# Designed miniproteins, single chains: the designs that were tried, part 35

Each design is a single chain, and the fold is of that chain. pLDDT is the mean over its residues in the fold that is shown.

## One batch from the design tools (miniprotein)

Design m1278
Fold by ESMFold2-Fast:
Structure m1278 (fold): chain A 73 residues (1-73)
Amino acid sequence: KEEELKKELFDAEVELGVLQIQLGVDRTYLRLLEKKGAPEEEIKAVRDRMAETEAQIAELQSRIDKLKEELEK
């Protein structure tokens, strides 16, 4: 049971890391689009994608927190 929880925690933390990298890339891309005066439609698409990624990160962080609590009982 504890080993399975540790594996789930590891997998969730890896997923969180990947999403954080993706968010960082999109944040950099957004800055480049803004600097170059890209159309509002392109800027909005990146912002919407970032908002979705942030929501996924929040859900994963909540899951990680619960898994850590179960492991620290």
Scores: mean pLDDT 84

Design m1279
Fold by ESMFold2-Fast:
Structure m1279 (fold): chain A 84 residues (1-84)
Amino acid sequence: MKPLGELNDEERIEYFRKKAIEEGEDEKVIEALIKVLKLEREKGIENTSKKDIEEVAPGLDPTDMAVRITSLELRAIGDEIDAA
């Protein structure tokens, strides 16, 4: 796989979508995770508040969304290291 830092936004989104599908996530949750990921890419993780997450993923717990995104990112880093 290409290094995580070299993936464009489309490749990163497709990577996370594919991983979430493989994990058996619901389509609504997958779309919410992608919206949160796009927001974090736009603003930076440190500038993405719980309110921002709630606005893009209404009805989902913002803490759960943050944890799931972090888990997917850590898995992606692990896959990159293991693929080297």
Scores: mean pLDDT 68

Design m1280
Fold by ESMFold2-Fast:
Parts: C-alpha cells; structure tokens; sequence
Structure m1280 (fold): chain A 72 residues (1-72)
C-alpha cells in the first residue's frame, strides 16, 4: 500500500503543478508556462493510468494535448 499511496501523492502534486502553471499563464501569457502545464498533466496521466484510473488519465491526456497545441 505504500507504493500506491506514494503514487496517489505524486498524482496530486503533478495535478497541482499543472494547475499552478495554467494560472501563471493567465497572468503572464508566457508559452513556456503552457509547456510546463502540459508536461505535468502528461505525468499525472501516467500515474493515474498506473492506478487504474483510466478516465482520469484520459482527461489529463486531453488537457496536456490542449496546452501543447497552444504552446506551439
């Protein structure tokens, strides 16, 4: 259970980081902040998938894709 608990904490932290960079972008308009948000959502999706949370993983993948497109 420690391994699963650690993954849940990691997932929460990545989601928080992604949301933080999304909010920073709302203030700065800096495309690098979108890239950071996308990166953290990608990491969150992988952790969610490893936890069997397929719907959450898909949601995070969609968010990552949206931010990646805006950063290009």
Amino acid sequence: MKEEFDKEVELALYVMEAALYKRIFEKTGNKEDYKKAASYYRKAAEIARSLGRVDEAQRFEELAKQYEEKAK
Scores: mean pLDDT 79

Design m1281
Fold by ESMFold2-Fast:
Structure m1281 (fold): chain A 79 residues (1-79)
Amino acid sequence: MKVRAWVSVLETPDSITVTVAVQLEDGTVYLGTATIPASADLQEALDRAVEKAAEKAGLDPETIRSAVEQGLAQRAADA
């Protein structure tokens, strides 16, 4: 199934909060949010947010991760 995913990142001196929004084919949107210490890897927060979104949507985390990576790759190509 084709899903769409968006990533939002909020950085503070003490923490990084990552929110992953996943839209299913029926238009339903699920949010996964993870907060980590600012000293930790952004990828760790992203992975946790993906897992939370997958749990809420009832999807495999790999499906959401693939959609997120495709979205990030398109943004990186414009940089």
Scores: mean pLDDT 75

Design m1282
Fold by ESMFold2-Fast:
Formats: structure tokens, C-alpha cells, sequence
Structure m1282 (fold): chain A 65 residues (1-65)
């Protein structure tokens, strides 16, 4: 889990604006164990064209189940 969270944090450093904000919020939700909120942010990222971040969040959610 911590490895996936670290990858997400590194990925967030490469983003800007709304995509960075959504990814950082998804990371916070994952750290709190709020998988539903994390999934909602992953969906928003995918709709903005950030499939890489969305897929990595989905993998993190699956690892927590």
C-alpha cells in the first residue's frame, strides 16, 4: 500500500491545476481509508483525461480490500 501511495504522490508532483488537486484529494481519501471518496476522485480524473492517475488509484483501492 505505502508503495502505491508513494507512486501517487510522485505522480501528483508532475500534475498542475485541477488534476493535481483531484489526485491529492484522492491520496488523502486513500490514507483515511475512504475508498468510496477515492473512487469518486479517480472517476473525475478519468473524465478529465488522466487515465494514469485514475488507474493507479483503482489499484490502491483494490489493495485495501
Amino acid sequence: MEELLEKLRELAKTKSGKRKELLERAIEALEKGDLLTAADYAFELKMLGDEESAELIAKAIESLQ
Scores: mean pLDDT 83

Design m1283
Fold by ESMFold2-Fast:
Structure m1283 (fold): chain A 65 residues (1-65)
Amino acid sequence: GPREEELRRRIANLERAAAQGYMTPEGRAHLEEAKRLLEEGRLDEAEARLDVASRHTLAGYLAVS
């Protein structure tokens, strides 16, 4: 559904940031957990993990500041 598509798009964006070296190891761990939770259909928990992972990216921090 639309929410799952939005979460998958957020995962793709964060994976690109991680690949470019803009994500901490802690952020990467939350991103991997979010991917697992999404595969299990646990959308609220996946979204919460993505929110944490985004805080551990340089790009996310600069977008807020």
Scores: mean pLDDT 81

Design m1284
Fold by ESMFold2-Fast:
Structure m1284 (fold): chain A 94 residues (1-94)
Amino acid sequence: SLREEADRLEAEAREAEAAGDRERAAELYFEAGKLYYKAGDYEKAVAAFDRAISLLPEDDIRRALAAMFRAISLILLGRREELLERWRRERARR
């Protein structure tokens, strides 16, 4: 199933991240997020896209796409306030 494939990619992404392979981890989190999104598992999709966004460079198109899919997933969950709280926390850390 899409969810099982996404779970496998997420596990591989965690291993790549632990190994310091930021590019490989970002790619795997992004692919896992897309599969969770297609499976309708929006909570797991948000988590995977959050990790991909944190690992991808500012100028990478995948970062913009991950942000879009994340926002859509949050809307579908009715959790728009979570996005606003995270943005406030990110600004406070700068």
Scores: mean pLDDT 84

Design m1285
Fold by ESMFold2-Fast:
Structure m1285 (fold): chain A 70 residues (1-70)
Amino acid sequence: MSGAEQAALAVEYAEKAREALEKGDLETAKRYLDQAQDYAVAALAKGDDAGGARASEAVGEVGKMLREAE
């Protein structure tokens, strides 16, 4: 899997975490956010600096929302 594919998956899972938060499902949101974070780290490790940065930003925003919902 390429860094770009991993960055895209990180954004996808961050969006799923956001949707779970909107439904009040904190447990599901945490699971999706953990997966999004793993993909973002993997994208950066593969040298997709631009994709990894965008993925990290998306994960950070949803992570902030999760902390505020707790």
Scores: mean pLDDT 80

Design m1286
Fold by ESMFold2-Fast:
Structure m1286 (fold): chain A 67 residues (1-67)
Amino acid sequence: SLAEAIKLAEEAEKLGKEGKHEEAAELVRQAGILAGDPATGLAAEHDALKYKVAEKSARSLLELLKS
């Protein structure tokens, strides 16, 4: 559901701030699936892991989900 996707994206942002990029990346991937947009979730996961920007990746997804 969208509410669960938002909750996972918020948790991912928190984990990204803590430097837990792999855990945050998994949560943004799951958030994308729950929001019905698995491609956006996969892109966010990729950016979080490759660039170590899980906080920013999760924040961008969260803003998209809340719009």
Scores: mean pLDDT 78

Design m1287
Fold by ESMFold2-Fast:
Structure m1287 (fold): chain A 78 residues (1-78)
Amino acid sequence: MKSLAEQFAEALRRLAETYRRLGKDDIAASLEKGAEVVRENKDKSLDEVEQLAIEATKDHPEARRAVRAIAAHLKSQA
């Protein structure tokens, strides 16, 4: 089974694909950046990875909100 960090990165990538399909490329790119940061830092705690993903998406409130929501869901499963 995938780690929590891998699940987080995958959820962000899937959401980014949805935003690209809707023509919201800026939000999609922000979410893709967040997913990549999570993937590159999977050895860190979920709290640390969440903060890094929030920073990566700070320029887009919708993307930052999605990061927080996904992280909260994953923490409730841990």
Scores: mean pLDDT 82

Design m1288
Fold by ESMFold2-Fast:
Structure m1288 (fold): chain A 62 residues (1-62)
Amino acid sequence: LEVGDLARALKDVPKASPAFLGLKEGDVVRVLKVVNEHWVLVQSLATGETGYVEKGMLEKIE
């Protein structure tokens, strides 16, 4: 995943804290920042909310 990529949630992701983004399986997000090997900052296209999500929870949309 790179900045500007669209990705889909592979499963439900709970909002564990205010910094994290909660997602439902199939939700589409845009990558805003690659933080490290495990984490990205994303924006939900459905809600406009931003937060951190694990890369392993997302699949890149071509």
Scores: mean pLDDT 81

Design m1289
Fold by ESMFold2-Fast:
Structure m1289 (fold): chain A 90 residues (1-90)
Amino acid sequence: EPLRADFTAKTPTGKTLTVTYEPIAPGQVRVTVKLDGKEVATFEGPVAEARRQADDTVLLIALKEIHGITEEQARENPEEVARIVSEIAK
């Protein structure tokens, strides 16, 4: 069942990033994002919306780890964040 599969990856700094998908209702999931076992974000709702929010959070974590961008800097410069994300994604 893909919605119950844990996604686990290592960040460039060697930290463990884990994204857990838990079904809560038909077509709805709880997505939990953890960094080194600590919960950094949790999203609940329709699969597509919860996944999008989790993906956005993973990208912000990657930007922070790779480029040293803070959440405050990301909020103030969303176009710069988008360019860096595009650079990482190629």
Scores: mean pLDDT 67

Design m1290
Fold by ESMFold2-Fast:
Structure m1290 (fold): chain A 60 residues (1-60)
Amino acid sequence: SPAADARIAALRAQLERDEKLVREYIEKHGLTPEQRKLLEDGLALHRAQVDAEIAAIRAA
């Protein structure tokens, strides 16, 4: 549906903005390897959750 397509586009756009902000934060700050891994793992989990939500929207 057009509403579902618009929601998926909005979710993708927000994920891209969130990923950019997290990567910029990692690059700008002298993080420990443990802190960097925590943020990168959190970003990967967030991406997986968004992909699962998109799959659920497509299945509905």
Scores: mean pLDDT 88

Design m1291
Fold by ESMFold2-Fast:
Structure m1291 (fold): chain A 67 residues (1-67)
Amino acid sequence: SEYLEKAREAIKEGDLNTAIRYLILGALNGADLEELKKLAEEIAKGAKNEKLGESLKRIIEKIHKEK
């Protein structure tokens, strides 16, 4: 997914807000659920915030179920 590639690039640059935006766009455009969850964990690790990872995974799962 182009969106997931952009999200990973944003993580490398330390722009976690941009990474989150592209993660959500990837979810809305039908990217693989497992890849989305792994990316959410990478964002949480970059932010040193485990709760952020849990919140992002919950949002992704909700988007996926509504498709």
Scores: mean pLDDT 83

Design m1292
Fold by ESMFold2-Fast:
Structure m1292 (fold): chain A 69 residues (1-69)
Amino acid sequence: MDAIEALEKALEAVKAGDLETAKEYLRKAYESGNAIAAAGAGHALKALEEGDVEAAIKDLESALRALKS
């Protein structure tokens, strides 16, 4: 799975309230070898662990914007 696909699926899962699925896709993005995706996924994982869903969404949207530009 490529980094962009993993982050898009993670964002969809976070917005749906499926945090377990979101964490699985964030792990895949973190392990993807892409530095931007790994940073975004790491920040989003930390935000979810702290219960900050809004921060996780912002981190994922920021990473996706950077990767798609």
Scores: mean pLDDT 83

Design m1293
Fold by ESMFold2-Fast:
Formats: structure tokens, sequence, C-alpha cells
Structure m1293 (fold): chain A 59 residues (1-59)
């Protein structure tokens, strides 16, 4: 899938969300619309929802 990088730390606020650290690389599984993605961490293999505002698309 498409790859994104975390541009800042994000702490999960809900059981379906994923905690990410700045610099983490994430694979997009599902695009949930304008504000959120379902992603898989390439570092941990964990999946969850992350706000698009803390992510940058890698080309």
Amino acid sequence: GELYRAIKDYEAKHPLELTVKKGDILEVLVDLGPHYLVVKSLKTGETGIVPKSVLEKIK
C-alpha cells in the first residue's frame, strides 16, 4: 500500500487508534476520508487509526 511517515508523536486516545512516534513508517490499509487513516506500523506490525494531520505521504 501507500507509505506515510509520522511527522510528530501521536498518543492513541481510543482502543482502535495507534500510538506512533515521529519518524515511524506506516503502510495505509484503509483511507477513512479527510481526517483519518487505518495504517500498519512497519516497525511493530500493529494496526490502527491515526489522524492524517500527524502523517506525511512518502512518494
Scores: mean pLDDT 86

Design m1294
Fold by ESMFold2-Fast:
Structure m1294 (fold): chain A 72 residues (1-72)
Amino acid sequence: MDELIREALERAVELAREGAEAYERGDYERAAELFEEAARVLREAAEETGSEALEKGAEEAREAAERVRKEA
């Protein structure tokens, strides 16, 4: 279970970083896709583990994706 949480966090952080970089370049569609992927990874891990931190992370990533979609 700890490995699942760690892998999910590492993947989500990587995706969010790539999303932020895409956003800075004006690639809003790519940024939105990356934040949506990060939200999915965190949400799946949160459902499996019951982690409130992962649930919060998933919500933040989803909100970022929705905001970026409005820019696109």
Scores: mean pLDDT 82

Design m1296
Fold by ESMFold2-Fast:
Structure m1296 (fold): chain A 66 residues (1-66)
Amino acid sequence: SARDEELSRLYAELTRLAQEAAARGLSPAQIRAVVAEGLKLFEEEGASVEEVIAHMRELIDELLAA
């Protein structure tokens, strides 16, 4: 389905963001938390891939600022 194709695309973007976050100094636990929040928005709230990625980038920036 189109939603399953979006989910596959989301996982590819999640992998990229996780690599970027690790390079910027986030721990594996912090990365897992960000990924879990992104998946929740996509699966439970019907957010677009673009909305999920934008929110996850904000969370990464907040964690790096803490």
Scores: mean pLDDT 83

Design m1299
Fold by ESMFold2-Fast:
Structure m1299 (fold): chain A 66 residues (1-66)
Amino acid sequence: MKVVLTETTRWIAEKLIEIGDIVDYIIKLKQAGKFDLANELVEKFKSPDPQEREEAIKLAKEEVEK
């Protein structure tokens, strides 16, 4: 429950924040007209490799800065 903050809860919260960030980046990329980049980012984020997901988020952040 939300009444306690355990190691498991922290891990889940971090993953949810990661998902939230990627969704925000996708929205911003689409608003900028970069639909191809947004779609590629989604595909990378679907990767089971957490390293690949982190790289995708970093790349999206750089693209969104414009």
Scores: mean pLDDT 70

Design m1300
Fold by ESMFold2-Fast:
Structure m1300 (fold): chain A 71 residues (1-71)
Amino acid sequence: MEAVLAKLRELFAAKPDMPREDVLRIVAAMILLMAGEPEEAAALLRELAAEEKDPEVKALLLALAEAMEAT
């Protein structure tokens, strides 16, 4: 969980103006992770990363997905 929270902090620092829909998808991924479905949580974040145009934010979303699967 600590690694996931650290990556979330990095992500929101890199994109403080994140659209509400993207924030809700990240929240949904956190709920899936807490429900014991890390693979579904990571898949949702990878889909969001595929839609992201900013390469820094895209890399952070992929790192967050990997951290969730490692939990």
Scores: mean pLDDT 80

Design m1301
Fold by ESMFold2-Fast:
Formats: structure tokens, C-alpha cells, sequence
Structure m1301 (fold): chain A 85 residues (1-85)
């Protein structure tokens, strides 16, 4: 359910703010399993991968986030993702 995806996304954001990047990625992955078009979850997973030095995974997530955000008209996420590429 979309509400469950948002819950995992929020849990991921909390973990990211605490510097728990690997745990944050697990939560963002759960959000994306429920809602594969969740552009913000893809973008934030990319940020967490970047913090861990996993630059290729980060780049893939930024491309995915940009593509999804463009389709959804989410200009903020689109601009943020493109700035990371």
C-alpha cells in the first residue's frame, strides 16, 4: 500500500539522519518494493549509497529518481537528482 511505502521512506530518512546509511538503504528498498515509482525513495537511496562510497549504485538511483520525477512532475526531486549526475 502507498501508505506503507511512505512509512518505510520516513524510517529510512530517520536512519539516514542518524548516519545509519546501510540501514536507511534497507528501508528505502522496502519503500521501492511497495511503490516502484517512489522517486524520492530512489533519490534518498542514492544519497545513502554515495555516503557509503558506492558511487555506481548512487548514480543508478539518481538516474532512476530523475526519470520517475520527470514522469510524475516532481520538479524538486528531478532538479536534485540531475544535480548529482
Amino acid sequence: MPEEAEKYYEEGEKLFKEGKYEEAIEKYEKALEIDPRFARAAYNRGLAYEKLGKLEQARRDYHAAAFLAEELGDEETLEAALARL
Scores: mean pLDDT 87

Design m1302
Fold by ESMFold2-Fast:
Structure m1302 (fold): chain A 69 residues (1-69)
Amino acid sequence: VETLLNTGKALLEKGEYDQAIAAFEKALEIDPDNPEAHRLLAEAYEKKFEVTGDPSYLEKAEEYRRKAE
């Protein structure tokens, strides 16, 4: 799980948002209650919203941020 989270963070830094999302989703498949994975997914979807303008990504970001609590 930690390796997937670290890989996803590196992908976020590179602007590879779709690949980062995939890495964090895999982390949640292993540990569904991982709050760091939920926070990182929220961040990745917020970045996707910033570059696409699609409000569906903002809704996803809010969902994962809520789950991180």
Scores: mean pLDDT 78

Design m1304
Fold by ESMFold2-Fast:
Structure m1304 (fold): chain A 70 residues (1-70)
Amino acid sequence: STAEAKAYLEKAIEAIKAGDLETAQRYLVKALLLTTNPEAIELIKKAGKALHEGDLETAIEYLEKALEAL
């Protein structure tokens, strides 16, 4: 559901802020599986790429935009 996708994205943001990138990645995968909105999917993918590249601030910005798109 959209509400569950939002909850996982919020938990992913919290995990990034805590430096727990493994937990953040798991929550992004769960959110992506629950998301059918194409704009939110692309933003979550961009956040995942930024996270992989170590750009935590950009990752959080994309996840916040994904929450707005949902």
Scores: mean pLDDT 86

Design m1305
Fold by ESMFold2-Fast:
Structure m1305 (fold): chain A 81 residues (1-81)
Amino acid sequence: MEEVQKKLEELAKKAQEAIEAGDLEKAIELLKEGAKLAEGKDEAAKAAFLYAAAKLLKELGKTEEAEELLKKAEEAAKKAK
């Protein structure tokens, strides 16, 4: 499990670097990868990654895709409790 946490931290760092570089599409893909890696292992992390990706999708005008990810983030957050 600790190895998964380290990989999630690396993906989050790379996503933040992509945001700082203005590459929001790359950041979204990295955040989606983090959510997939966290699935079934860390539902709280999955929710966080999906929520972050949804925010960036909304900034790019992809509202419908953002709403789908928000619903998935809410379900993951419920499982984390």
Scores: mean pLDDT 83

Design m1306
Fold by ESMFold2-Fast:
Structure m1306 (fold): chain A 85 residues (1-85)
Amino acid sequence: AIAELRRKTKALLNTARMLSLREGKAEYQKEADEALERLDKADDSEIPAVAREVIELARKIAEHMSESSRQQLELLIAQVEAALA
């Protein structure tokens, strides 16, 4: 459960980072990089809280992205939310 949540959260952040880079959104790429460092340093007990923070960050980033990037982020957000349940 926690290992899957960690993997799904990391996938969401990696996608947010790459899409931000592709669309020239340096601010959001930086926030995604910082969240990836936080996730890598987090203990298993911290992962649910980090995943919730990442969902909120990804939603914020999605609001500033192209339609196709937003749809891709929304799909990955749903996967993290499912792993949190």
Scores: mean pLDDT 89

Design m1307
Fold by ESMFold2-Fast:
Structure m1307 (fold): chain A 88 residues (1-88)
Amino acid sequence: SEENEGLYKTFKKLAEENKIGEIAEDLKDFLTNEGPSTEYKIAIIKGLAEGATPENRDEILPILEEASKSKNEEIKKAALEAIKKIEE
């Protein structure tokens, strides 16, 4: 959806601008909370992976590692694929 694309682009930009550290705890909480926001969480995870750089990876990887512990298999898969992309 256009809203999911917007979230992807927003979090990619926040990562590239090194602003993720300012929201890291709130972002971890959002991505790990149970609820009807699966598509939004996946869009954010993909945006973080695409915006990852050598300078910001140490802030992003812990967020994705927490998301990879999700009981939601789609969120878990998206987080694991994001981690793999950053570590390659």
Scores: mean pLDDT 84

Design m1308
Fold by ESMFold2-Fast:
Structure m1308 (fold): chain A 59 residues (1-59)
Amino acid sequence: MSEEEKKKAIEEVVEYAKKLGLDVDEETARKLLESFDWDVELAKKMLEWEAEYSKKAPP
């Protein structure tokens, strides 16, 4: 994966997190993507899971 592809992946994850109401910056998105071998789809699924978790266990 090129540096341009990595930058695009980070941006896509950050934008997706914003849509889900999650506050994720570029550094956090990069760490998440590194944990999933830069699998953007898997990273997005994890963000969806985090959003659902908050919804299922609200205060």
Scores: mean pLDDT 76

Design m1309
Fold by ESMFold2-Fast:
Structure m1309 (fold): chain A 98 residues (1-98)
Amino acid sequence: LSPELEADVLEALGRMYEALGKKLEEQGDYEGAAEMYEKAAEQFRRAAELLEGERRREALRKAAEAYEKAAEAYEKAGDLEKAREARERAEELRREAE
């Protein structure tokens, strides 16, 4: 696959995991939601590795946002340690996007 096509597939998979995370939150499964948001973040991060310029920065911002959602879900699940780790990863990715 071309890097751009592979990145498009990874971004689509990231969005799919975000949608699943949202559905799990609606069901009250906050731990499951957080895991799906982390998977979404990893897909966006992998996409960023294949991209350059503004598309790379956008993918890194999407990954950071997904980690922020994971952190919020972990807090609702009572897992403050994983919430902190997810926030640290989000901050790191936002710095990379600058």
Scores: mean pLDDT 90

Design m1310
Fold by ESMFold2-Fast:
Structure m1310 (fold): chain A 62 residues (1-62)
Amino acid sequence: AAARAKGEEYLAQGEKAEAAGDYATAAEYYRQAAAHYARAGDTAAAIAAGKKSVDARAKADA
């Protein structure tokens, strides 16, 4: 579904931002991934992406 595909795209962008050390941008992409996974009905992926967003934000604020 389109929502799942968008979730995967945002997750990949978040991973690229995190690899570049841009944790603030990574947190934002992971947040968007979680929202799109939730709309796709993929609760497990939404929770995982949400956790990545929180963890990335903590690193950005450190």
Scores: mean pLDDT 83

Design m1311
Fold by ESMFold2-Fast:
Structure m1311 (fold): chain A 60 residues (1-60)
Amino acid sequence: AEALHREGGRLFVAGDLEGAIALFEKALELDPENENAREALVGVLERAGKEEKAAEVRAK
């Protein structure tokens, strides 16, 4: 989870929004209670213009 969160952040900084989304989603699949990964995923989804998906993730 930690390694996936860190790699997701790296991809986000590099502008790879799709890669960041995939890694943060996997981090939440492995650790559903990881609030930091959920918040990061919501932020990346909102920046990518995926507001409906971001709202779904926030509600979980």
Scores: mean pLDDT 75

Design m1312
Fold by ESMFold2-Fast:
Structure m1312 (fold): chain A 74 residues (1-74)
Amino acid sequence: SEEQAEKLAIALVDMGIGDEEEARKLAKNIVDYAKEKGYETVGEFLKDAIEQGKLTEIPGVDEETAEKIKKAMS
């Protein structure tokens, strides 16, 4: 949802991943990808992706971005 993407964008900025505009675009990609994989919430998707080492499979998430997300959610 738009609300999940907005909350995630704020979290991504706090993680130092990008500026507000970059974080919004990445958050939307993460939310859309989570929905495509059948997840109801982004939080459950990210937890599973971290545990499985699959964060980099998300469009727009490179190794550096994945490391920042993992550190912030541990």
Scores: mean pLDDT 81

Design m1313
Fold by ESMFold2-Fast:
Structure m1313 (fold): chain A 71 residues (1-71)
Amino acid sequence: SMEQAIRNLEKALELVETDPVAAASAVDEAIRHAENNPEAVELLRKALEALLNGDLKTARELLEKALKILK
């Protein structure tokens, strides 16, 4: 559901800097729940890639953009 996508995305934002591995897991879960919104999914996939590359600033910015689209 969209509510589950938003919840997991908000959790990811809280964890980006303190636990990027847990943040990546939350982003992956948000992607599964956001399937009906391809624009948000694309931003979430890019955020996941940024997290895996250690680019926490870019990851946060992309997650914030995805949240704005989902809300």
Scores: mean pLDDT 85

Design m1314
Fold by ESMFold2-Fast:
Structure m1314 (fold): chain A 92 residues (1-92)
Amino acid sequence: SMAEAMRETIARLLSVFPPKALTPAERARVEALLAEIKARLPDPEVQALLDEAFAAGIDPRAFERLLLSLDIADKLREIGDQFDAELAARKA
């Protein structure tokens, strides 16, 4: 499931970027990243996992890597849709 995949991804990110006491600037950055990620992932179970990571003191670099992964996934989906459209046009 998406929630299981997200739990595994968060665990890996926390391994690379261990939780720490955040500066006010780092906390503000994490809050902004959390809001952007939650806007892209409306699943309540996924949102709960993101809130837990925030409460644990997740490093902003971890959420930046997660956001980049979402951007890459969205771009790959867009490219796939473009190929499907081109194939459909060739059959017309």
Scores: mean pLDDT 84

Design m1315
Fold by ESMFold2-Fast:
Structure m1315 (fold): chain A 84 residues (1-84)
Amino acid sequence: TAEELIKFLEEEIKESPTAAFYKLLGEAYIELGKYEEAIEYYKKAIELAGEGDAEAYRNLGEAYEKLGKYEEAEEYYKKAEEVE
């Protein structure tokens, strides 16, 4: 379940924080409808990687859109298009 994945990833991050683990946390929180937490974890993933990939930026856009933050959503969709 998403809850089991979150618990596993939170334990792994304590030992070895990686952008991939934070990205998976963001995805799991999207599945739970917890869009604010998803945004925080995607931002941590981008910070650790030094940049986001297109998937991370699209997921951020979707999360902001679900929260009714359309200006932020548009910004992240544009970033997704710019990343090659």
Scores: mean pLDDT 81

